# Designed miniproteins, single chains: the designs that were tried, part 89

Each design is a single chain, and the fold is of that chain. pLDDT is the mean over its residues in the fold that is shown.

## One batch from the design tools (miniprotein)

Design m2965
Fold by ESMFold2-Fast:
Structure m2965 (fold): chain A 151 residues (1-151)
Amino acid sequence: LKRILITGGPGSGKTTLYNNLLKNPYLRENYEIIEVGPYGIIIGREVDEDVIRASREPVEGLTPLQLEFLRKADLVILVVDAVEGATPITLQILEEIQRLKKPYIIAVNKIDRPEADLSLVDDLPGEKVPISARTGEGIDELIKEIEKKLS
């Protein structure tokens, strides 16, 4: 199965997006969906004891383990907060995605917030999909872009 990796800075809404994508039976059955965040790794389909042990350790920046998951991903979803914009960690993750030449989508999350400003991410290269992982807004558009990148 092709691997979809969800990553991004702390508080960007990665876990909420991960849970929304797992609710789609087609995605769950055809892809291995993995979340990689600052406090570990979540795998919705397969369990690796070493990965689960690592998921309990505080992680700052891009660790060797996070880089290994990026190398093995077929598609990366980089989650960016539309209120906060691209943080230094977000830019570091994007640089590594580009260095590894991985297909990626930027999920611009929290568009349901009144403070959301899409202009904060206009300068980021690549396909940007505005979403609210909390409300489900834009998730259908994100799924279409996933299918386009993985077809």
Scores: mean pLDDT 76

Design m2966
Fold by ESMFold2-Fast:
Structure m2966 (fold): chain A 109 residues (1-109)
Amino acid sequence: SLHEAAARGDLEAVKELLAQGADVNEADSLGFTPLHLAAREGHLEIVELLLENGADVNAVDKWGLTPLHYARLYGHEEIVELLLKNGADENLTLEDEERRKKIEEERKK
């Protein structure tokens, strides 16, 4: 799957799956998108490729956490910079997580 390829750092598999029409924004059972997994594991080239293919830079998992949160948590500074340049919302940090989650839940009602 695109999630497995992104988590493993398999750039060629990510390219092939996207070329076959894989949904770049598909969420797994925990709400992780491929971008969350690539950012968490430190795969810079895969993060770049996913963003070029329309990945939602501000996608949230079941805990309200974005790819930017995972890049910061795991110390992937080049990925942090890349996500911010692509419109990542810095206010969706761990400190603002609960407030942002409540705002999102209100918008869905």
Scores: mean pLDDT 79

Design m2967
Fold by ESMFold2-Fast:
Order: C-alpha cells, then structure tokens, then sequence
Structure m2967 (fold): chain A 115 residues (1-115)
C-alpha cells in the first residue's frame, strides 16, 4: 500500500494533501486494484474523497439513485459526483443539504434539473 492509500484509509486529510502536493498519483492502484478514492469512500472519508477528485482522481463506475439520501456527511463527495455526471454546482447542492437531509430527486427538483 502506498503512503497515499494509507492516508486515505486513515482519513488523514493533511497527509493526503501533502502527498498530492508532492506529486503523488491520485489514480495509483494498490495490490488489490483499488485507488485512494476507492479506499476513502469505503471508509466514509468524504472530505478526503473530495480532495482526491479535486486533484484529478477518476470517479469509479458509480450510479446515483434518485432516492439516495444526501446528508452533510456524504454531501461533500455526492455534490462532486453530481457535478461530474450532471454539471451541477457543488456549492448549490451543499447549501440545500445544510437545510437537512434530502434525496437526490429533491436536490434536482430544487435546482430545476430534469432527469
């Protein structure tokens, strides 16, 4: 496991940032074929997952169900996914989630997006 994979597993945001600033590859796969993003998501480290996406991490094959509940905890990453899939502004998604948990459908309806 690379230092970046270990930092992602531990949710160490500062170490992830340091390694990425030193040129660590955010898409490097470990012996199991998992990226740092895969590991961060499995461990629910959503701020680390967002930082990895900002540094060029590729999204795994991921489908957002309209019934998926967005919370402040997962919203940081889920907003980034909605930006990549639907072109939505993450800040607008996060502002809606701050008012309480909302489904993806409720967020899309509030932003005027039809799917």
Amino acid sequence: MSPLHKAAKEGNLEEVRRLLEQGADPNEKDEKGETPLDIALKNKHYEVAKLLLEHGAELPEFKIDLDTVLTPENGVFEAAVLEKELGLDPARVLTLIQQGPKTVKEVLDALGVKV
Scores: mean pLDDT 76

Design m2968
Fold by ESMFold2-Fast:
Structure m2968 (fold): chain A 118 residues (1-118)
Amino acid sequence: DKKKALSGQLLTAAYFGDKETVEELLANPEVDVNFALTEGDEKYLGKTALHLAAEKGHKEVVEVLLKAGADVNAKDVNGNTPLHLAAKSKSEDKEEVIEVLIKNGADLTAKDKNGNTV
C-alpha cells in the first residue's frame, strides 16, 4: 500500500527532524498526517509523526505537522499525547516544543495510562 508506505516515511522523517522530507511528504495528498503505527514495537504503537517529533524536540517539524492538521491531542497506546512526550524529552529544545503544542491547543489535563498529567 503506497499510502501506508508514504505515511510510514513521515514517521521516520519526523523522528529524525528531517523538516524538508516532512514538507515534501505532506505535499502528497495520499499521506495521512495523523497516521499511527498499528503493529510492531510496543514503544512506538499508536504514535503519530507529531508524537515522535515532540519526543525528540524537533520544534520546526512539530510546527509543520500542526499546520498540516496533525491532531495535537492524539494518544499513543500508553495514553501519551505529544505534550506528555515533549515533557519527558531529553532534548534541550523541549520547552520550545511544549510552548508550540500549548499554543496549538494541547490539553494540559490529559492523563496517560498511569494517571499522570504533564
Scores: mean pLDDT 85

Design m2969
Fold by ESMFold2-Fast:
Structure m2969 (fold): chain A 60 residues (1-60)
Amino acid sequence: MPKIAVAVKDVSSSNPAFLSFKKGDRLKILKEVNDEWWLVESLKTGKKGYVGKSNLEIIE
């Protein structure tokens, strides 16, 4: 099954490479790029971007 994470806090970014999201948003993990950054897809918006791993909790 694809890994799903939930956002533990609100994050906003002015850089389009980084995903903005709200606490409780569900994100599909596409790639663990390194120990700090994951490439994810928002299940709410369909947008893809990089997210700091510390902002997420894996739930599936």
Scores: mean pLDDT 80

Design m2970
Fold by ESMFold2-Fast:
Structure m2970 (fold): chain A 76 residues (1-76)
Amino acid sequence: LEHVHLGNELFDLGQYDEAIKAYKEAIKLDPNLFLAHYNLGNAYEDLKQYDEAIKAYEEAIKLKPNDAKLHHELGN
């Protein structure tokens, strides 16, 4: 969870490469952590790495398939 919070802070600062690294560490520690996969997708999207963003969002969907926020992100 700490790595997700660190990643979010780095993301807000525009440090997308560092944010991605933090989210990947969170996933390494807890591969079922929805927020890490979801936020990893957001960071890839901001770097215009859309294929990687889609894969991250797909993993998040597998963990919470009925999450309204995730459905909204994939719908656009």
Scores: mean pLDDT 76

Design m2971
Fold by ESMFold2-Fast:
Structure m2971 (fold): chain A 74 residues (1-74)
Amino acid sequence: MSVEEIAKRILEKFPHLSEQTARSLAEELLELSKKYNVDPQLLLDSFLSGDYSSLPEDVALELEDLYRRYVVNS
C-alpha cells in the first residue's frame, strides 16, 4: 500500500485532519507495519475501526498512541 492510499482512507474517516497530518500518520502506520511484521491493510483497518482486539498488545498500544497524537490532539 502507498502512503497516498493510506492517507486518503484516513481523511475519509477523519475529514478534520490536514493532508499533511494524514500523510504523516500514514507513514507512521507503514513503519509500524514493518517494525512488527503486521499486514499494513490489517493495521489500517484496525486503526480506522478502533478495534485492536486482533492485534498484539504492543501493536495495540502503538495505535492508541498514534490515535491520541494525530486524531485527538491535532
Scores: mean pLDDT 84

Design m2972
Fold by ESMFold2-Fast:
Structure m2972 (fold): chain A 111 residues (1-111)
Amino acid sequence: MVPEKVVENAKKAGLKIDPETLIETIRSLKDVNVQDRNGRTPLHYASLLGDEELVKELLERGADVNAQDNNGETPLHLAAKMGHEEIVKILLENGADPNAKDKNGRTPADL
């Protein structure tokens, strides 16, 4: 079951997909580094949602912690933007680059 806080985070992020369906879809993927039409990987969405268990699961499965979406944003950018402090910590502990720049020249610390 999806925690209520993850549902609230999805609404705050403006996601049009039901968070429970999104998480189930991510967990069913054989390739954890697949990119959608926005260039986002499963780890981008887990970081945006603030789902700590899903973030850890994806990293253990070999998710690219520094993958960039079509805006040049990494999962760390999205976690920082959403204020998910524990996700930021987990990503940094797993080799996330705190100096990675998006297409506007912003680092995660600038968000």
Scores: mean pLDDT 79

Design m2973
Fold by ESMFold2-Fast:
Structure m2973 (fold): chain A 60 residues (1-60)
Amino acid sequence: DEKISELLKKIQDALKAKDYESAIKYARELLKLLEKSGPEYDALKKWVENLIEMLEKKLK
């Protein structure tokens, strides 16, 4: 899925730049897309959920 791959790249680029706000933004967009996807993406969905929680704690 091109849209999933695009968002993953944006998340990774933001993380490399230590731009955690942008990483959270793209991760939330990816999570919303994955909620409409099949069970093959369940592991990725959990990873994205954990990433958002971790990054939100860093910004507090």
Scores: mean pLDDT 82

Design m2974
Fold by ESMFold2-Fast:
Structure m2974 (fold): chain A 70 residues (1-70)
Amino acid sequence: LFDQVIDDWFAALDRDGDGTITLEELREWLEKLRPVSDEEAEAMFARLDKDGDGTVTLEEFKAYVDEVVG
């Protein structure tokens, strides 16, 4: 039901269009919405980056949203 909105958000974060986002891109996006600490941004990224490779895929992002929203 929210897949289109999630896809749009991910597309906005994924400036390179490679299908992944980095911690830096997430931090920059969050900074536009509200001030965040490095620790807070890293904690959010760690929850999104399920395989620990330093990037977040659309699938991982959707899984995180589903987990948080329930």
Scores: mean pLDDT 68

Design m2975
Fold by ESMFold2-Fast:
Structure m2975 (fold): chain A 90 residues (1-90)
Amino acid sequence: KLHEAAEKGDVEEVKKLLEEGADVNAADEEGRTPLHLAAEAGHLEVVEILLEYGADVNAKDKLGRTPLDLAAAAGHSEVVELLLKYGAEP
């Protein structure tokens, strides 16, 4: 649920699921966290909320990619800047 909400940019559903105790750092079958999916999709507000709830900014998927790697590859400059502000390693 949280992965799907983050990938779709559903801000209200992301907030609701986190308030209901969803694990902000839960990994899918590919090792991707909600932060990976929101960053790849360019959903700036969702990325900010996940980081405020303690998302691991440097989490690596099964291919060794971070949320920063995915945002940069997708060309989401504002998400890249936000991730760097929260301590993402280039």
Scores: mean pLDDT 87

Design m2976
Fold by ESMFold2-Fast:
Structure m2976 (fold): chain A 85 residues (1-85)
Amino acid sequence: QFTEEQIAELKEAFSLFDTDGDGTIDTNELTAVMINLGQEKNLTEARLQDMINEVDADGNGTIDFPEFLTLMTRLKVDLKELASL
């Protein structure tokens, strides 16, 4: 669970990944970025892909902001790490 301030920071981070500005991000794009963050957390590409597949239930290769928040919660992402992007 994130505070309103933390959600605002996550929206800013989401906008960095949302290159197309359509309100969704590609799972491949997210995977590449999260691997860099996950190196400090011993996160493997396979584990990250499994988590992404769980939030992308439709298998359409994109996730929206609520799904992004769910993924960040599951990864226990430190917003301090996101702010460093």
Scores: mean pLDDT 68

Design m2977
Fold by ESMFold2-Fast:
Structure m2977 (fold): chain A 153 residues (1-153)
Amino acid sequence: SMEEKTVKELEEAIKKVIEEKKLDVKNVYILVTDPRLSKPVLEAAKKVGIDESNILVIGGVRDPRVALEGLKRKNPNANYIIVGSTSSARGVAETVVAALELGLNIAAVLIVDEDGNVLLEKGERVLRTARELHEAGVPEEEIIRRLTELVEE
C-alpha cells in the first residue's frame, strides 16, 4: 500500500540521518507538520528505535513557536527531524523557520509527496536554503514564502 511504502522510505531516511550524523537515537525527536503523516512516522520511528514520546505532531497549531519553545526548555540537547508534506508546504516552512530562530538542532527535513515518496534532496535543499537565508538576516515572512515555494516545486 502507499502507507507501507511511506513507512519504508521514512524508516530508511531517518536511519540514514541518524547514521550519517552519528546521532544518539535517545536524543532524536520528530516534529510532524502534517497530522496525516502521524501513523507512518510513528511506525517508521519505532523500527529505528525512536521512542513514541519523542514524536510530536505540531501540524495545525496557529504558531509552532510556542510549542517549540516548550520543547527547547525540556530537551535542550535534542536533535530534531522535521517531517512534512508537499500538500502542507507552509507548515514545513513555518516550523523550520521557528526552529532556527529558537536555536533548535535541526538534523534533517523530510518531505513526503502525494504519492508517498520521501523527497530527500528536496528536504536537504529546504534546510540548506533556510539556514543561508536565516544567517543572512532575511525577514521571517520572506524565508517562509521562499521555503513554501521550494517545498511545492
Scores: mean pLDDT 88

Design m2978
Fold by ESMFold2-Fast:
Structure m2978 (fold): chain A 80 residues (1-80)
Amino acid sequence: AVFTEAELREIFSHFDKDGNGTITTKELGTLMRSLGQNPTEAELQDMINAVDADGDGTLDFPEFLTMMRIMTSAKNTHLF
């Protein structure tokens, strides 16, 4: 499924418990499952490593959008 920016922002805000504009990698797993995705912990780490240039174990909203786009592309057969 394709998610809108507004939908992703609403879901991100739900998991941003501190209201600081970031989520943890542990919260990302729960968020993905709430979206009907079921990535393994290894798949989650691979996605995080692709977007988390700082390696701090948190994602801001732009990094989260990039990750969601990567996840959508991973379901496309043109990914090699």
Scores: mean pLDDT 68

Design m2979
Fold by ESMFold2-Fast:
Structure m2979 (fold): chain A 107 residues (1-107)
Amino acid sequence: TEALGQQLLAAARAGDLARVQALLAQGADVNYQDENGNTPLRLAAEQGHLEIVQLLLAHPDLDLNLKDVDGVNVLDAKDGFGLTPIDWARLRGEEEIAALLEEARAR
């Protein structure tokens, strides 16, 4: 379970859509969060992996109200650079990812 969660984070960060799908099918927690508050959705969005962001947002078990270790919603949590996942998407010119995350926050 923890090992599957860590593999899911690595696959989301790398943009490996097939691996993300396989890990979720194996029971990996779509809401998995490491000690730094990294989630699959956050890492996929920060790296500009649109198809993975779409897959994760469509997952029925996704918790859009998930809080990080500091009690901040993971979509509003700032990293060591002071940037949210939406800020990263905008900096990369990933307008569709930014729009999807804004819609997710409005739910």
Scores: mean pLDDT 80

Design m2980
Fold by ESMFold2-Fast:
Structure m2980 (fold): chain A 64 residues (1-64)
Amino acid sequence: LEVGDIAVAKEDVVASAPFMLTLKKGDVVEIVKVLDSDLVVAKSLKTGETGVVGKSLLEVIGRK
């Protein structure tokens, strides 16, 4: 995962903290920032919300 990648949620993701992103399986996101090996900041293209999400929960499908 790199900044500018478009990815899809592999499963439902529920935010456990206010800075985390909630996603449904199949939701498409844009990667805004890579934080470390496990975490990214992503923007939901469905809702416009931004937040932290685990890289393992996302599958890259393209780039913008």
Scores: mean pLDDT 78

Design m2981
Fold by ESMFold2-Fast:
Formats: sequence, structure tokens, C-alpha cells
Structure m2981 (fold): chain A 86 residues (1-86)
Amino acid sequence: KKLEELKKVYGRSIEWALEEFKKFDKDGNGYITPEELKAYLESKGKNLTDEEVEALIKSVDRDGNGTLDFEEFLEFLAKYIPLIES
């Protein structure tokens, strides 16, 4: 299953990331917009410009759709969690 594969790569952080993702995906569409990601980072005390947020999305956006699905969001968090929580 998809979660089992992600848990092998990201370990225990996947459970936390899934709960965080659900907080944003209130419409059940399975995607996080750049606006939602920026708001999330601001809630963690990280102030990024719109350009920086777009660059982060593009770094993990494998589908080129300009939004983050759960796998892309988990990859983003795993890559940037040490910076967000520092």
C-alpha cells in the first residue's frame, strides 16, 4: 500500500504528516495549494515569499500541476522538517 511504501522512506514522520495534510485537505480533493502551504509555513514561524513557496512546490511537484498531493507533501516535509522545527 502507498502508506507502507512512504513509511519505509520517511519513518514515523509519515503519521504526523498525514494528520497535517488532513487539516488542509478539508475539501477532500487530495491536494495542497501554494496558498495553503504558505499559511502552514507561517504557522510554523517560517516566513517565505510567494516565489520561495512556488520554488519549494516545483522541487517536489512530480506531476507539474502546481499543487502538492500527499506523497509530494510528505517529501516536502521530510526534506524541510529540520528547518521548519529549528
Scores: mean pLDDT 68

Design m2982
Fold by ESMFold2-Fast:
Structure m2982 (fold): chain A 159 residues (1-159)
Amino acid sequence: SQYVNQPLTEDDVELLIKGGKYSSNPVAPYVAPGLVGGTRLHFAAYVGDLEAVEKLLKEGADVNARGSRGLTPLHLAAAAGHLEVVEVLLKAGADVNARDVDGRTPLHLAAESGHLEVVEVLLKAGADVAARDKEGRTPLDLAREAGHEEIAAVLEAAL
């Protein structure tokens, strides 16, 4: 079995549709194919649209808005490997240690998906390298399981 880290699964999109807590942000949720009930900032972070991210933050979008799975924009940008979006979200006050419903942090998702430069930026921002998900897995465990040896070495050195 290939463990493929996906920035947003079909189940995550369906959960956003079903669970749709409209963000209290002044930015209205927008409908995209398969992304109903999420914020525009979640979608912009997921697709790596840096200009849209910067515009939405200026318009008062909540940088720490949570989708129905507890995913923040930073989780989605980190999972997708959008380095410049990750940096902009962190500068805007994104919680580097935010946890989704499975207890996963942005660092878990970046490590599993093989995004070395994102892992390094999250660690510099104070990401908890020893954070455990609900299955007891650390970002290091996920990097090793996915075969990302260079990321595993960086995470082990940060312990």
Scores: mean pLDDT 77

Design m2983
Fold by ESMFold2-Fast:
Structure m2983 (fold): chain A 158 residues (1-158)
Amino acid sequence: MDITALTKAVVRLADVLGDALRAGAERLAALEATPDLRYARALMLGAADVARIAKDLAEKNGYTGLRDVADAWEVLAGLLRGAAGLLDRAARQSSPSDARVLEALRRLALVGARAAREVAKSLRDAYETGDLESAAKKIGEVADEFAREAERYLKAAR
């Protein structure tokens, strides 16, 4: 059973998401360093590292590793929700300029958390059903949607 299409879709999303989260964490480093902003940045970088781990697991473990890859995507979705909650608190205490940047980065984190959960679900469904083709297609669509939304929010965070 050829897992190659599913692995490529997971790898592509992990790269796009990892890069968008690093770029978002660099934008947070340009703002005045509050405790909430330092922790939000750390959670976004930790989520980018979990995306890399999910990539490495998908490349190495084939079909038998699909659960471990799905669990890595759930951890990533958890970190990004934590980051979004920190960014929401920071935005309420910030200047009107910084609050717009923080709201754009909060939306980036929420979209990344949504994408990560949809991937985790699609990988579990593929493990249970054996339908790797539908899962690969769906994860590809999630990667394309996330890329467009991430570009929009990173542009709004300038």
Scores: mean pLDDT 95

Design m2984
Fold by ESMFold2-Fast:
Structure m2984 (fold): chain A 70 residues (1-70)
Amino acid sequence: KEKKREEMKKEMEKAVQDVRDATNRSLSDAEAALAKLRELVQKGLEDPETREVAMKYGAEAAKIYAEARK
């Protein structure tokens, strides 16, 4: 349902922002924030209604982390 998908999107958007903020502090903080985001992505992937959102934000987080490691 729309509400469930929207809630997941908001949670993932916040988690992505937390990863970006943590990346500006240190790689270790970024790893901790990314671990939380990965947990949300995994939960979203288990539900067909939120799978598409989880895949999209999971890919975005991976790109942010890859850039931080360069």
Scores: mean pLDDT 75

Design m2985
Fold by ESMFold2-Fast:
Structure m2985 (fold): chain A 115 residues (1-115)
Amino acid sequence: LNEKLFEAAREGKVEEVKKLLAQGANVNVTLYEIDPSEGEAGKRGTTPLHLAAAAGHLEVVKVLLEAGADVNARETNGGSGRTPLHLAEYYGHEEIVELLKEAGADENAKDVYGN
């Protein structure tokens, strides 16, 4: 379930995301929970919301936020510390940036590099 939620969020599969959440997939699942031994240290805290925000999948971002996704989750332990807002800004997804800010994203949050 949780591994498929990462794939569906990354690929923008809105209906699959909804189905997996309805089946009990953890909306706040991290890469560390899927594969603790294979995840890059800086990306262990990566959630489905990070992937959807980076990829520009606005409708998936909406579904994940409605399901209780942590808008301020960080891609860490030992690297970037980026939030979904940082990824949306970096990749130029302006509508997602606005949506995340409306959902309570900390606009002043910095990653470990001060970005």
Scores: mean pLDDT 74

Design m2986
Fold by ESMFold2-Fast:
Structure m2986 (fold): chain A 70 residues (1-70)
Amino acid sequence: SPLELLRKAHEYLKQGKYDEAIKYFEEAIEKSKDNPALRAAAYRGLSIAYEKQGKNDEAEKWRKKAEELR
């Protein structure tokens, strides 16, 4: 489920496995097209993961997408 993918992404994020976290957040987004709240949560997760990698421009892109959902 998209919720399980989001949970797994957060576990990788806690472990410092940012590339794996990004992959699972992206999959959660793809599988939650009809759930804006879950997509927003995944966009925030992507923003954090990219920020942790020092990819500030990418982090800002996903932060803005999360805000666009409300």
Scores: mean pLDDT 85

Design m2987
Fold by ESMFold2-Fast:
Structure m2987 (fold): chain A 81 residues (1-81)
Amino acid sequence: VVLTPLQLRILGVLMARGPQTTREIAERLGVSQATVSRALRELERAGLVERTGSGRSTRYSLVLGKAGPALEAATARLAAA
């Protein structure tokens, strides 16, 4: 799976800050909540993040042991492109 620069930044925020809401990620990256929500759904589908909580309290966190290798591979592809 090829990760976008936005998806890589989201993974970095979750790694540094722990579980975050869509709003918190959007504020940190300077992008819309809709854009972040879409990227998070793709990351969840890839198994790199998990969703916890319900409704407005929904938070996203890294899946330990899966995000690292995928992030490294995607970073290498971005550096090579």
Scores: mean pLDDT 72

Design m2988
Fold by ESMFold2-Fast:
Structure m2988 (fold): chain A 92 residues (1-92)
Amino acid sequence: ADVNAQDAKTGRTPLHLAAAAGGQEEVVEKLLKAGADVNAQDNQGFTPLHLAALYGDSPNEEVVEVLLKAGADVNAQDKDGKTALHLAAINA
C-alpha cells in the first residue's frame, strides 16, 4: 500500500487523516514506520502536525508527541503563514 498516497481533492495523506481523527496513536505510529512522510503538506499547506493541533476539543497530545519524535517540522507554515503552535493557541 502507498502510505503517501494523496487524496485528489484535499492533497491529504493517510497520516493527515489519522492525525486529524484523534486517539489514533497506533495508526499514526504504524504509518510512520511504513515510511509515511511526517512533513507532507496538503492543498492548504497543512502538515499532519497542523491537523493534530487543530482538530478536537482537547489536544491530541500523544499523536503530537509521536509526530514530533518522528521529525515533524514545528516551523512548517500553512497557506495563511500559521504553524501548528499558532493553530493550537487559536483552538484553546
Scores: mean pLDDT 79

Design m2989
Fold by ESMFold2-Fast:
Structure m2989 (fold): chain A 91 residues (1-91)
Amino acid sequence: MSQEEVDNYIAKSLAVLDEDIALIKEQLKDPSLSPEKKQALQTLLDALLTARKKLEEAQKIKDVKQKQQAVDAAIQAVLDKAKELESALEA
């Protein structure tokens, strides 16, 4: 990827994360949530906020390959956490 392509990918990823964060915050307002589902949603929210911070840090990396690796790692961490929580979120 070119630097411009990586920077565009980060910008798009941040926009998607912001939308997901807003959605989870809205879901957490539901008083009918089970304690287990509420905990899973809170854990997922923390993972999304952590990834968002890592993507902002990745934007400051000048080396394109290191920047791409940092972005891929941040996104993969969210996907892995979401899969781990899948059963609790569907309960």
Scores: mean pLDDT 83

Design m2990
Fold by ESMFold2-Fast:
Formats: C-alpha cells, structure tokens, sequence
Structure m2990 (fold): chain A 73 residues (1-73)
C-alpha cells in the first residue's frame, strides 16, 4: 500500500513537470500574434486543465489510501 502511494506521488511530480513544459510552450506561442498560435494556445490550455484534473484525482486517491492506512493501524 505504501509503495503504491509513493508511485502515485511520483506520477503527480511527472504530471507537474509536463504542465511546466506546456506552460513554457504557451509563453513562446504568446509572442506570435497569429490566429494559428492562438488556437494552439487554447489546445495547450485544455491539455493543462486535463493534466490538472488528473493530479486532483491522484491526490484524492492518495488521501483515501492514507486514510485506509491509518485506519488499519
């Protein structure tokens, strides 16, 4: 159980790093005032929102698993 929680925490870190990469791409695209760049920014923002949702789900799972672990003594 503890090993699984640690694995989930590692996955959250990986997702956070991916979000930072996407944020950097958005900043570079913001320098381009084309409609194509604006559409790409929207797509990347949706991808970040999806990844943030995954992190929230994983954090919820960790919280639930830690509660079960505490109740098991």
Amino acid sequence: LEEFIEKLKKKIKELEEEIKKLEKEIEELKKDDSEEAKEKIKELELEIQFLEGMIALLEGMISWLEKIKKEKE
Scores: mean pLDDT 82

Design m2991
Fold by ESMFold2-Fast:
Structure m2991 (fold): chain A 68 residues (1-68)
Amino acid sequence: GSSLVKRLTPREKEVLGLLFEGLSNREIGERLGLSQSTVSRIVRRIMEKLEAKDRVEAVRIALENGLS
């Protein structure tokens, strides 16, 4: 549904934006001052909320739903 990305928290949207830039969980952690394990949990929550099977599909779903 087109409302899927609107269910993301501000932090999850921030992490998702960095996923669009092709950054790894480690690089996202360095950018945001978070541990790699914290970023990994956030990415997992994004995938769960978007019903994506992997990080690439999560990015695709977010693009298709207009990043709102």
Scores: mean pLDDT 78

Design m2992
Fold by ESMFold2-Fast:
Structure m2992 (fold): chain A 59 residues (1-59)
Amino acid sequence: SPIDKIIEEILKNLDNPYVAEKLVEMAKELGIDLTPEQLRALSEEELREIIKKIVEKMK
């Protein structure tokens, strides 16, 4: 799906500080309060779930 492709691109670029910072910012807009350190400490499955929620809301 288009959403899955976006999730994979974000996961691939999580080492980019701009990507991590933007994910934290967007998660905060959705009421998910995460620091960049907490985001990086999540499992891949947990990261996929959060990114999916962000992407779905940012249509």
Scores: mean pLDDT 76

Design m2993
Fold by ESMFold2-Fast:
Structure m2993 (fold): chain A 85 residues (1-85)
Amino acid sequence: KVEELLLKASEALRNKDYKTAAEYYEKVYELDPNVSAVDLTEAGKAYYELKDYKEAIEWYEKALSLDPNNEEAKKNLEEAKEKLK
């Protein structure tokens, strides 16, 4: 169930279908908010590519709440914040 949605999300992200990727990551989060910091970071990336920097920030912050030491989430969070300055 969650694994299938994660596969669909990652496939959409790989195909640069960022809108579909974001939708699948949202469904994953609704079913399992603790899925993983990595997956939450990928959700943030999908929103970042959609130019929705505020939403990207929310997802990166969710990733960091699960894993404060996730370097990719930290870097991507800073980049998204810079886009809003």
Scores: mean pLDDT 85

Design m2994
Fold by ESMFold2-Fast:
Structure m2994 (fold): chain A 157 residues (1-157)
Amino acid sequence: MKVALFGGSTTAAPPELTPEVSPEQSVGALLAKRLEEEYGFEVINLAMEGASSLSLANLVELTREQLLEEGVELILALITENDLLLENPEEAIEEARRRLTRLAEENGLKLIIYDSIPFLEEMRKNEPELFLDDTHLNAAGHARLAERVYEYIEENL
């Protein structure tokens, strides 16, 4: 199966924001590796720095024809704390979810949406050593989030 993975800086691990995290230690790379090893899935990582839920929905809509031509069958969308940092109202997150759902249905794609916000807030409170700063994960924080997202993917495949 071919999978398109969408997310923010937490999914991408950009060196400017996460200088102690190698690209292979990003949530996106850890998920791609595990989905390849266990299911033989090909993962296209389309994570974008500073992406809100609405920015991800716009990116999926703009890339739709290319994703279909490439034979993508599953969209994985990771909602991250960028919606909180941008003070986006809950209605904007729900609008992004509705747009992604409609797009997946209209094109016969599978869709998994993971909301990382509640887990990242819990992790920041209980395991603050997993962060580089108030927002960015270290390599152990990336591994911890990738494990949690993977468990959620297994329950919804």
Scores: mean pLDDT 94

Design m2995
Fold by ESMFold2-Fast:
Structure m2995 (fold): chain A 65 residues (1-65)
Amino acid sequence: EEEELEAEADRLYQQAVADNKAAGITLDDKEKQAIRNAARSVVRARRDGRVLEEAYGGKFYKAKP
């Protein structure tokens, strides 16, 4: 369901933002948007029974190549 997917993605996004803040990292709007997009991708991949690269398997995800 879309609501469940967005809720889980929001949880991942909030965790990533909190982890970056705890590490003293300030995220700009582009970085926040990329983290939100990555969170959605991770949730969808988990529902498909596959694992993405550590977009948030790494503890301080940022939108870098």
Scores: mean pLDDT 67

